# Designed miniproteins, single chains, continued (3): the designs that were tried, part 56

Each design is a single chain, and the fold is of that chain. pLDDT is the mean over its residues in the fold that is shown.

## One batch from the design tools (miniprotein)

Design m9927
Fold by ESMFold2-Fast:
Structure m9927 (fold): chain A 90 residues (1-90)
Amino acid sequence: MSEKERELELEILLAFIRMMAWVRGVPEERLRFAERLAEYLMEKGAKSEDISRVLRALFDGDYEGAIELISKVLGIPKEEARELLERLEA
């Protein structure tokens, strides 16, 4: 994708994440964490639909499901995905 297309895709994804957080009544700290995670995953080449699935699991309180999805999307071990999630949440 071109740089402009990637920027637009990120903006659309962030708007979608904010909408999901609004519908679920997610606290601002969790929304900011979700935005950081989405940006990181997109930078690593994850597809918007895969990122959306991760964030949906996270907003639903399915932390283990989110870790499993990150592991699959990035091709990393579950333990590394858990460490990544903890680091971005801090």
Scores: mean pLDDT 78

Design m9928
Fold by ESMFold2-Fast:
Structure m9928 (fold): chain A 64 residues (1-64)
Amino acid sequence: MKQQLEQLYKQAKQAIDNGDYDTSRQYVDQMEQLAAQDPSLQPLVDQYLRDLGDHARRVEQQQQ
């Protein structure tokens, strides 16, 4: 499960780098679904969501 979360996080981050926010949202939805199945993963998902939000803000600033 943790390795799958890390892979989804990396794919979501890459989608943000490509400006593909729809695909990034799909990966985020999959991460949230994993946390719903295993609540012990929730703190890791929360951390990844914060990191993705910070990354998206940086990418948006670079594009404007």
Scores: mean pLDDT 81

Design m9929
Fold by ESMFold2-Fast:
Structure m9929 (fold): chain A 96 residues (1-96)
Amino acid sequence: EPSEEVKELVDKLKAKFEFDKTALINDLRAQGYPQDIVEQVEKELDKLYEETVAKLEEASKIKDDEEAIKKLLEIRKEYDERLAAIDRKARAAAAS
């Protein structure tokens, strides 16, 4: 079973990722982006969230807390980069 520190980091990252997803969707809606683009972004972000949660759960199984934390932070970086790519692609599609 993961340590309390690893569990707390996983829960914190899940909350951050859900917040970041909601914030991006709300921003696109507030700026008047077309509904089809917003719905496509929601679908892509839902898939990213599901894939990322699975990676967090696997990383939490690492027996060494330091290695588990390092892997969780790498997953955070990958999520942030992939979310930024989805955002850029959506805004470019709306501008075309």
Scores: mean pLDDT 86

Design m9930
Fold by ESMFold2-Fast:
Structure m9930 (fold): chain A 103 residues (1-103)
Amino acid sequence: HMLKRIEVESFEEAKKKIDELVEGVVAAAGTDPARARELLQQIFLTIDYAIEKFSKEEAIKLLNYAIDKLREARERVAGVDPAVAAQLDQLIAYLEQKKKELE
């Protein structure tokens, strides 16, 4: 299923949405793999939207925040759902590459 990106209007709103979506992924890990994948896709789309809309400085700050939150989530799910952990690793690598392109 195609999920709509969450259109965020501020850096603080983007952080709150990332927190909500990341906690959703952790909650779905090991129990609802379809939901976990949908939430991971929504995190991706939301961050892509935000970094395109925000200033370079705000985009870099958001990428740093998101990478840290996703790393925390990856550690929490690693022993529960290795497939979701691998998907988190892929998303982290993508965001690190985006940060490198902006720096």
Scores: mean pLDDT 82

Design m9931
Fold by ESMFold2-Fast:
Structure m9931 (fold): chain A 110 residues (1-110)
Amino acid sequence: MEIEEALEKVRNAKSPRELGEAFAEVLRALMKHFGVPGEVRLTDDPAEMERALAEARATPPDQFRAVGFYDANDELLALVSARGIDPRVWDLAVAHVEAAIRGEEPPPLP
């Protein structure tokens, strides 16, 4: 139920910031569904975004993940980051959001 509501927000997103918010909700819904720990943070502060991107590059994927949301001018407007998250849950969230953006059925939950 929460996953379906989050995916509807992805389809209705009008900006990179709204898409980032919707992605964070999909990720939290999947974490709840699988009962897995992790912290999800959405930020639009340029200093926080730069720090999170640097941390994601320096940290193994099983410890820290981040994804940026850009406008048509390649300006980074929002970033979603996750710490202590299972990479499989992150990859599944990405797959669900990409399917929703393309107007395709989301992948089935395992």
Scores: mean pLDDT 80

Design m9932
Fold by ESMFold2-Fast:
Structure m9932 (fold): chain A 70 residues (1-70)
Amino acid sequence: MPSPEEQEQMRSRAVSLYFRIMSNPNATSEQIDRAQQLMDRFVDAWEAKDWDAARAALDEMEQLLLEIEK
């Protein structure tokens, strides 16, 4: 189980990654749709206290941002 500090870091990271993807002028419509889906998955997992699913959604958002920033 992540600590309360780690939980807050995950939430802050998700918000940061989501806005960076949405604000990137090189993001395609498909990448924007994917970011929205991943943020929805993160929120659902966060509300369910499913920290493994929340972390997986974060990892996918980080990979998506790396693809956009390439």
Scores: mean pLDDT 83

Design m9933
Fold by ESMFold2-Fast:
Structure m9933 (fold): chain A 65 residues (1-65)
Amino acid sequence: MSREELTERVLEKARERFPDAPDLEKIVRSAVDFAMLAEPGDEEGAERLALGLVETFVRIDKKAA
């Protein structure tokens, strides 16, 4: 799976969980980049890690507000 394909999959799932996040696409792209660097040979692991990172980033923003 390419970075762009993984980004689309993660963004679709993230939109279901966080529909009101205005910077969701930017957060997803950053999370996918980190996940692919950490899990270069595991597409499923990279997807799960990216989703976890998106959830973490969204929660940090809520704590800061």
Scores: mean pLDDT 76

Design m9934
Fold by ESMFold2-Fast:
Parts: C-alpha cells; structure tokens; sequence
Structure m9934 (fold): chain A 86 residues (1-86)
C-alpha cells in the first residue's frame, strides 16, 4: 500500500521537531515504506540504486524527485510534505 498524505505529514511533523540527523532517519524510513508500496521489482531496484547514490551525496531534493516519479505523485506535492525534512 502507498503511504497516505496523512502518514507523510506525520513523519514531517515529527522530523521538524528533531535534529537534522533524525530528519534524515525519518526520510530513510519513508523510502523503505515506499519500496514496499512499489510492486515492480525492477523499478524497485532502479529506485534503490539511484536513491543510494543521491543519499550518499546528501541530495535529498533529488531523492524526493525520484520518489515523486516512482509514485506518480507531482514533485511539488512531495516537496510540500517534506520541505521541513530537506
């Protein structure tokens, strides 16, 4: 199942009250849940490879863009939910 906007907003609220390292952990948990929501194993592998590269470079905005594409959600909507995590 895909994460709801309510669930994502809850993670964002939690992150905004915590340190940056904890926000990064919240983002990683969200990514894991999104992997579970993606039924296509090949798409999941491609997403994993690209996200790992982006996270290594701490390119969180680009990581969110990739998640937006993978979920079919407009980047601006994803960014709005995560803007305190970036």
Amino acid sequence: MVLSAEEIEKLRENAKDEEIDERQEVLAELIDKLYEAIPDGKKQRELTDKLNDLLDEKKYEEALKLLSEALGIPFEEVLEIFKKIL
Scores: mean pLDDT 63

Design m9935
Fold by ESMFold2-Fast:
Structure m9935 (fold): chain A 83 residues (1-83)
Amino acid sequence: SVDDKIEELEKLVDNKSSPKEIKEKVKEVIEEIKKQSPADAAEAYGRLSVLINKFMSISGDSKVGEEMFKEARETLLEVIRRS
């Protein structure tokens, strides 16, 4: 579920896991967001955004964070457009 993937991502961020592992888990969260209603996708996007910001603050890796934000935002817009 999207909640399970977000929880897994939070643990990776808190454990200061590699940007590669975090990026791969963000992609898994994005794939779950694609399956949601627009309202649930927006909620999941908000939660994902908090975790990406936390990753950027801990790692200092703004480039990877910005790439993840772009992919997440594009996915949310696609879900909204499908409704």
Scores: mean pLDDT 86

Design m9936
Fold by ESMFold2-Fast:
Structure m9936 (fold): chain A 110 residues (1-110)
Amino acid sequence: DLEVKAASALSATGVNVAGVTATAIIMGREDREKAERIRELAREAGKKLVETIRAFNKDVKEAAKKARELAELLERYEEEAAELDPGAAADFRAARENAEKARELLEKLE
């Protein structure tokens, strides 16, 4: 079922973004400025994911477009996070891979 697989990929993207937030909370005890920046990136990624999920419930073609935009955003955030914390970068990379998978599945659903 392509719909279940697409929903699962979007859910996995959310878990990965939550992982970035957890990393930032732990880091914030030692480096507040880096932690605040990583949390900001995670919040923006989360907002875009919510927009993608909202679109999935209304228009699959719009959801596919938003999933592509989310994957592109996550790629940029992976690059920025790599300069701050390799763990946060790894979580953004996993989120990007799951967002790309969601895009491919959503495009097959039309």
Scores: mean pLDDT 87

Design m9937
Fold by ESMFold2-Fast:
Structure m9937 (fold): chain A 89 residues (1-89)
Amino acid sequence: SLLADLEAVVAELVAAYEEYYKDDPALVARFKERAAALLAQIRAITDPEERLHAVLGLLDALEELAKYLKNEATLARVRALRARVEAEQ
């Protein structure tokens, strides 16, 4: 499912962020909290169009983060998921 694939990509970026900022546990904890909150908000959206818009916004943010972390594998997965979401609209 789209949400399961989104959650998998978020988990990969959380792991990459934790490794990148391993010397700043407070920053990592804040990022994990915000990521979990955003996923919970997306899951709570009942309108399919509003949910899809929120997913696209999150994917854009995840793409920029993957570029910043220089994580090419996750960047490719984020881009593939975004293309799939856009093609279904």
Scores: mean pLDDT 84

Design m9938
Fold by ESMFold2-Fast:
Structure m9938 (fold): chain A 64 residues (1-64)
Amino acid sequence: EEEKKKKEELEKEIEKLQQKLLEDPNSDPSNEDLKELRIKLASLELGVEVEELKKKAKEQLEKE
C-alpha cells in the first residue's frame, strides 16, 4: 500500500514537471529532475535502491 502511494505520487510529479516544461519552454528546463523522479519510480517498481540503478546505468554505458 505505501509503495503504491509513493509510485502514484512520483508519477504525478513527473507528469506535472513535463506539463510545466511543455507550457513554459522559456523557463529553465529541469530534465535532471525528471530523470531523478523516473529513477525513483523505477526503484520502487523494481525494489532496487536508486543508487544501485544509477550505478548500473553508468556501468552499462561504460561497457561501450
Scores: mean pLDDT 66

Design m9939
Fold by ESMFold2-Fast:
Structure m9939 (fold): chain A 60 residues (1-60)
Amino acid sequence: SMELKRELAILKARRLALLTELDFGKRNPSVPQSRVEEAQREIAELDRRIAELEEQIRAS
């Protein structure tokens, strides 16, 4: 559905933003390790949700 495709686009945009934050955090010693780990956990959850939505779109 169009709604699922819009949701997928939003999640992919959020994931891209988090990847940018993660890359910056890994390169910047002033960023606490806890923030890097938080970004990694958020990306993992987004990856799972993106995969579920892509499967739903494919199955429809």
Scores: mean pLDDT 85

Design m9940
Fold by ESMFold2-Fast:
Structure m9940 (fold): chain A 94 residues (1-94)
Amino acid sequence: SEEEILEEFEKELSELAKEYEERVKEIQNSDLSKEEKIKKIEELTKETIERINKLAEQALSKISDPEYQQELQLITEAAIHEVKKETEKEIEKI
């Protein structure tokens, strides 16, 4: 069902968020300079947002109901916003 597609999409976003957090910690624990750590976190953030958008495009292609399409777009926007907020927070720790 289209509802199950939306639930699978949310699960994929959750897994991607966990991967992002693990990779950020790896960068923070590296012997890189502060400037290099910031650059790598910014690059990772860009890659993560691109992956979120690709997952959204794939899920959206399987949904024909306008209400579920709108819900998917809102979930996507919220996920991107959270990644950006987490990026700012993690950069402040460096």
Scores: mean pLDDT 89

Design m9941
Fold by ESMFold2-Fast:
Structure m9941 (fold): chain A 90 residues (1-90)
Amino acid sequence: NSLKKEGENLANQATDLANRADELARKSAELGPVYVDEALRQIERAEAVIESVQGLAGRADPEYSKKLNAVADEVQARVDATRALISEVL
């Protein structure tokens, strides 16, 4: 249904933003901190989309809500790891 498609799209968007943030953070670790600001910007975007996923989970049936929250938790853990990597560069 439309809610499941919306959840899939938001989950994919959050994952893509988290991947981009990690890529930029790793470039900062290798080449110096020139990419830190953009990595942090992608993290902020990912966190905003995670909030949207969690909001959708609140409107979903219990089974799908659990699945959406699991995806949000997984992406948040990846974003937290990327923030830790950035802290090592700064």
Scores: mean pLDDT 83

Design m9942
Fold by ESMFold2-Fast:
Structure m9942 (fold): chain A 70 residues (1-70)
Amino acid sequence: SEEEELKKHVLEIFEEAAKKLLEAVKLGSISKEEAIKDLNDYLEKLIKEYPELSEELEKIKKEALAELEK
């Protein structure tokens, strides 16, 4: 359905954004603190627009933050 396609697209965009932020930290382009702030700011915007995706979006953020702490 269109709703399922939209859901997948939003989650994929957020996962891609998280991966790009992780890569930027790894390359020394931004700090861990900046990456965490940017992820949190983007998550807040997405949850406001798509509150039904809050659980999945929070999971993506949690996984990205775990990778930053390794």
Scores: mean pLDDT 85

Design m9943
Fold by ESMFold2-Fast:
Structure m9943 (fold): chain A 72 residues (1-72)
Amino acid sequence: MEAEKAREHARALAELAKALGVPEALAEELERLGEKIGEALAAGNREEAERYAKKAEEVAKQIIPLMKAGAA
């Protein structure tokens, strides 16, 4: 269930970000990266999954301050 876990984590963060007023495009990018992680895990490509996970972490780091600032 590794692919489902990656997707759920990314989706939960994206939904939370959207609820806190983060631009939808950034939240959707995080969800998209979660899907890519899931695809890589399902294919057995752990190196690719790690690469996408690092990108998702960087996007999450950008989203968190925006969530704290709130939306206009």
Scores: mean pLDDT 73

Design m9944
Fold by ESMFold2-Fast:
Structure m9944 (fold): chain A 100 residues (1-100)
Amino acid sequence: GPLVAQLTDEQLEAMREKLREALEYARKHGAPPEVIETLERILEDVENRDERGVQRATAIVGLAAGRKGLTASDLLEAIKSMTPEDILAAVEELLRDERA
């Protein structure tokens, strides 16, 4: 079934808040335009509960959490533990993976 239907409202809200914080951080610190545009698109998609955007946001969480040794059972904790810098690094990794 679709991933968006498997996530709780609390997980989606936490994901949305973290993506918004990362977007503000990226804009303030002059991150590459492709990273800013990707964060804007994913944030809009998550707010609209679009499956593709939720999949991309979940991949970002997985990439960031994997670097910290967190598991899928700790998804909400993983989301809440992410810093703006973690998310920016994960977006760059996601864009590389999507090109492969």
Scores: mean pLDDT 80

Design m9945
Fold by ESMFold2-Fast:
Structure m9945 (fold): chain A 85 residues (1-85)
Amino acid sequence: SPLDRTLGVISTLIQQAILKLLLEPDKEKGFKEGKEIVRQIKELADSNPEIPQEVRELIEKALNSKTVDELLETLVELQQKLLEL
């Protein structure tokens, strides 16, 4: 379904963001680039009205993260939420 495809792309982007945060030696650069990926996730979620509200709230929480650790924790939580759908 279109929803399943959108969720699959979001899942892939979450994994890319997590890897960027873990592997980028420059922590400020990694955080900035991770946030750019989260903005792409938000654009995809906003394009599909079927995305559950709980997923949207976790995306917003990720966008509002102030540290690498907060962003990583929220991305892991978001990925777990997608697996429950």
Scores: mean pLDDT 89

Design m9946
Fold by ESMFold2-Fast:
Structure m9946 (fold): chain A 59 residues (1-59)
Amino acid sequence: MKIIELEPDATLEQIKEAYEKGYKKLIVPSDANPTVIAKAKKEYPDLEIIEKPSEKTPK
C-alpha cells in the first residue's frame, strides 16, 4: 500500500492530494492539528491515519 508521512502543520489540502494520488495510509505527528485530522477522517474515511510522535515541530 502507499503510505505518506505528513508534517505537524499538515493541511487538509495536503491530505486531499495524497488521497488523490492513491495513498491509503497517512502518518501524522501526534501534535498535528486535531481539527485537520477529524476533517480528514470525515472526508476520507477509507484512509488509515496513524499518529507518530514528533519532537521537532515548529511553534
Scores: mean pLDDT 72

Design m9947
Fold by ESMFold2-Fast:
Structure m9947 (fold): chain A 78 residues (1-78)
Amino acid sequence: DKELEERIKRLREEIKANPEDPVEALFKLGQVLALKEKYEEALKVYEEARKLSKDNPEKVHLAEAGIKNIEGMKAIRS
């Protein structure tokens, strides 16, 4: 848990340090939040990544895949 908390802090710092390209850090943050079973926060982060990427179909597809995976985890594992 503490290791995941440290990863979240570092990812937030990365987003603040490189605001020009937050999408990659948002994908990583969503993955770490899902590992902590914070599915609602993970979905919010992936939805933000999708909105920022709407002009890039590859990134939109990655964000939608992330959302689908989290929804699946919520349905199966609660």
Scores: mean pLDDT 78

Design m9948
Fold by ESMFold2-Fast:
Structure m9948 (fold): chain A 80 residues (1-80)
Amino acid sequence: SMREELLRKAEEIIEESERLLREAEERGLPREQLLRMGVALGMGLISLGVGKVTGDYEFAVRQVERAYENLLRAARGEPV
């Protein structure tokens, strides 16, 4: 179903976010960048949880994608 596909997409983005944060830690990125990446991942996880509770998986995907973009910006040392 469309809902199952959206949920899977959001979960896959979270898994990729976790992998990128782990790689950033292993590479020794600055503490400030790691903190921002961690906050972005946390916001993604909260949004996925909200989507599951409300049944709004389109919202969940949009917010998880936004969190992922913020995580990538932090990984590059770019401002949010």
Scores: mean pLDDT 88

Design m9949
Fold by ESMFold2-Fast:
Structure m9949 (fold): chain A 83 residues (1-83)
Amino acid sequence: SMEEELIKEIRELRRKGVEEARRLIEQGDYDAAGEVLRETYERIRELAEQLPGAIGRVGLKETEEGIREIEEAIRNGEVPPLY
């Protein structure tokens, strides 16, 4: 279904974003890692908005909370969270 395809795309985007961010963290580039994660989560948010019902609402809320946590880590010069 379209929902299953969207969920699969969201999972793949998250996986790729986390892999790239982890590579940057290993290089000590926390700011770049945070920006990669933020961009990844913003793209996930756009897809989550297309999901219907409770799954879409929960996914969108969790994604928006993740973006806020990443932005806070960037502001504080901390390692961004890898979910």
Scores: mean pLDDT 77

Design m9950
Fold by ESMFold2-Fast:
Structure m9950 (fold): chain A 87 residues (1-87)
Amino acid sequence: MDELVEQIEELARRAEELMKEATKYMKEGNVEEAKKKAEEAQEEADRAVELAKQAPKSNEEARRYAIQAGASAGLAMMAYSAGKIAS
């Protein structure tokens, strides 16, 4: 159980790092790299959500980290989408 929470936390941290990279690439005008980082953030978030579903309903930490990963991936995708349209 603790190992599962640690895995979800690690996925959330990776999603946040990828979100920051996607945002940086968009500021630099590198839309292709921003897209790759946003897609990678979404993959990490999807994995975190899947693992959180395996945790007991009482494991609030697993759910919180999965929500955090999803939020990071969403922000990365929004940054990429807005930058792609606005360019």
Scores: mean pLDDT 79

Design m9951
Fold by ESMFold2-Fast:
Structure m9951 (fold): chain A 72 residues (1-72)
Amino acid sequence: SLAELARDPRVTGGELIGALAEAQGLPEEAVRERIKGILGEDVSELSAGELLERLAKALNVSPEDLLQMFLS
C-alpha cells in the first residue's frame, strides 16, 4: 500500500512519486512537476519518508495527515 511504501526507509522519493502517479492515474512527470512546484526543488534524491516529511511541512499538515490524504 502507499502507506507501507511511504514508511519504508529503503524506498526512494522517486519510487513514491511513481506509486502516487499510478494510484491517481496520472503520468509520473505530472506528479513530479507538482511536487517540485510545492517544494521548489527536484526530490528524486530524497527517501520516501523524507519526501513525505517535506511535503507535510510545506502544506502545513502532519506527515500522518498527508498520508491519509493520499489514501482517500
Scores: mean pLDDT 72

Design m9952
Fold by ESMFold2-Fast:
Structure m9952 (fold): chain A 65 residues (1-65)
Amino acid sequence: MRARAEEVLKAAEPKLSAKDLAAYKKALDNLLDQIERAEKAGNRALKERSLASLETLLATLEKLA
């Protein structure tokens, strides 16, 4: 997931301002950290919700390319 997020963000980079790029990177990092924390805590509902949010964000970035 992290490698895919980095690849998608890199592909969208030429279409984004520096401010937007930083905001998307922070959002991706937060979601990836939330997924890891949810998995360690055994919080299945939070993990599934965070994965859905990550997929939505990745789809948004892919549309920008």
Scores: mean pLDDT 80

Design m9953
Fold by ESMFold2-Fast:
Structure m9953 (fold): chain A 81 residues (1-81)
Amino acid sequence: LDQQIAELEKSLTEEAKEIEQIKAEDEEKGFKLQLEKQAEMIRLAQELGLLPKTYSDEEIKKMVKEMEEKFKEKKEKEKKE
C-alpha cells in the first residue's frame, strides 16, 4: 500500500506534466485524460477507505463519459458550426 501510494504520487506528477502538454495541443484530449485520472483516484480512495464506498467502477466510468460528452457539446456550441 505505501509503495503503491508513493508510486502513484510520482506517476501523477509525471502524468500531470504530460496532460498539461497534451491539453495545450488538444484541449479535449487533455480534459479526457484529466477526468480518467480523477476517476482512478476516486476509485483508489474508496478502496483504501479514505472515501465511503458509494460508487462502483462502472458508475465512475459512466460519470467520466458523461462529463466528456458534455464538454464536447459545450465546445461545439461555442464553435458555432
Scores: mean pLDDT 70

Design m9954
Fold by ESMFold2-Fast:
Structure m9954 (fold): chain A 89 residues (1-89)
Amino acid sequence: DKLYEELKKAIKELEEAVREAREVAASLPAGSPERRALELAVRVATETKREGEKLLKEKASEKELEAMIRQLKAVADLVRELIARARAA
């Protein structure tokens, strides 16, 4: 099913963004605003990923799958924006 493949892809993309965010956060000074922002974003992203993974195991409607894919992509974009800002600082 196309939506389940898109959901799996969105989860993987978010996993990659979280991995990069953790690496960047670890390279920043302890207590810096940029590090705190990335650590918070990682927590939000990890929760969102768990919701997506739950949908893979449950009988979900097309609209629920589309909404989850959209949410996963939005969170991944936010994480990547915070990474870019931290790298520019």
Scores: mean pLDDT 87

Design m9955
Fold by ESMFold2-Fast:
Structure m9955 (fold): chain A 92 residues (1-92)
Amino acid sequence: KEFKAKVELELEDGKKVELEVTLKKSSGSEIADELQKAAEKTLGKPVKVYLGVKKSEIDKKKGEIKVELEAELYDLETGKKLKAKVEATFKL
């Protein structure tokens, strides 16, 4: 089924980007791919995104899982590493 994830991306320079991503599958690779596309659109340049899970929290009353992700972004034009913090919320 379709999952909606709201993602807040905070870059090392304090720049914040808010993204809303609609996922067709719940795989981690699909989340990384969609986040990469959204980041490329927002930054206007090619990037590579790597995701790891920092922590997860289940809110039974709201029927959702909150996942804090650690993201590393690489600017493919300059080769510079940009570290970003990502939070995603999934509805159960």
Scores: mean pLDDT 65

Design m9956
Fold by ESMFold2-Fast:
Structure m9956 (fold): chain A 84 residues (1-84)
Amino acid sequence: SLLEKIDKAIELLKQGKPLREVAEVLGVRFGNPDSLTTIAGAIVLAAKKEGYDIPGEVPPITSRDELIAFLKELKEKIEENLKK
């Protein structure tokens, strides 16, 4: 599920794993210096395609800690959607 993929991505980021491994878990391609923001944008699109009411605007993400925070907020938004 999307929530399980987000949880795995957060744990990999906390463990200091390469961004490539994080992107693979989320089903995202990346290769640019903008890879953190690209990962965030791709997972938001995946959530929208599954029918979750998620804001489409992704702020610039410049650190692993910012990506972790973003993924946690996205997870909370998805969980809110599941509660009605």
Scores: mean pLDDT 74

Design m9957
Fold by ESMFold2-Fast:
Structure m9957 (fold): chain A 67 residues (1-67)
Amino acid sequence: MVSKEKILELLKEKGIEFLTEPDPNYPYVIYIPEFDLKLYFSSLENQQAAARALKPFNVEYKFGRLK
């Protein structure tokens, strides 16, 4: 089982820029229901990189976009 803290640490270690609060400049979203965690990305590339980083952990995630 992966923790919320390990996910945040992993993304930082991989140099993936993200926010945990909504920002209009970070409109690409990944939602991880098991942790009630939303990650906000400035680019589609960073969103996809984060999704790839989560793949080995078999974590459920949903793509979204700020309205």
Scores: mean pLDDT 82

Design m9958
Fold by ESMFold2-Fast:
Structure m9958 (fold): chain A 63 residues (1-63)
Amino acid sequence: SEAAALAAAGQRGEDAMKEIVKTVEELLKNYSREEVIDKLAEKFGMSREAAETVVEVYEKAKK
C-alpha cells in the first residue's frame, strides 16, 4: 500500500539520521570539529554547510 511505502521511507530517513549522529559522536572523539565536518560531508555526500549544521544540532541536543 502507499501508506506502507511512505512509512518505510520515513523509517529509512530516521535510520540514516541515527547513523549520521553515531558517526559524528565517534569522529568527535578522535578528530577536530573541522575534520569531523569535512569527513561527514564526504562520507554522506552532503554539503559542508549541511554537515556543519548536523554537528551543531548534535552538540546542542547533547546539552
Scores: mean pLDDT 73

Design m9959
Fold by ESMFold2-Fast:
Structure m9959 (fold): chain A 65 residues (1-65)
Amino acid sequence: MEELKERAEALADAAYEQAQLHGDVTVTDPETGETITVKKGSPEELRAQADEQRERLIKKIEEKL
């Protein structure tokens, strides 16, 4: 479980970094098939979207336990 949470955090951070460079970005975890999408916006909005997607993934993993 902790390993999946760590993966969700890494995906969110990667999405945030890519979004700062390119705007719209989607990253996918090949093991879970889950995606994190960050759409074009201000730096604060990009980070908020990434954090929201991370929390969604964590809660989804938690639900399975």
Scores: mean pLDDT 70

Design m9960
Fold by ESMFold2-Fast:
Structure m9960 (fold): chain A 81 residues (1-81)
Amino acid sequence: MPSIDEQIERIRAIKDPSLAVAELMRLYIRLVEQQDYEGLERLKRLIEELLEERPDMPESVRRMMEEMKEGLERKLEQARA
């Protein structure tokens, strides 16, 4: 199985914003189901990085990434409670 770091690098290499979001969503669902909170924190950092590096991405894609980031923050807070 590829490591979380390998999956992150693969997603970072995706040039199509819509495909990148689809892969982010698949990884998010998997990490939530596995309760991999370290993986979720790494995924959150990847989303923050992509939002900073790609300011020209379509508004709909940006909104989806921002919503995933907010969902990640909620899941991480739930794990700390």
Scores: mean pLDDT 79

Design m9961
Fold by ESMFold2-Fast:
Structure m9961 (fold): chain A 85 residues (1-85)
Amino acid sequence: AVIQRRIEVLVAHNDPEELKEKVRKAIENGVEEIILVDAASTDNTVEVAREIAEEAGVPLEVIEAKSIEEAEELAEKLSKEKVLV
């Protein structure tokens, strides 16, 4: 049996409220790690996600993308890499 961590990959762009709900839902579902692909947010979107993950004791990794399109492509690739054995 391959031990697969329950990893959630999320895309963020200037919407801290939507991201907050996605992060909380992932934590409630028992995620072990969150990977956040940020599409060049200029507000506190990334900071809000980090705060929620830290309070829940869930590791959060941030990957920066230059655009929403790049962030979605990176998130799809990362999701496949974490699911494919």
Scores: mean pLDDT 76

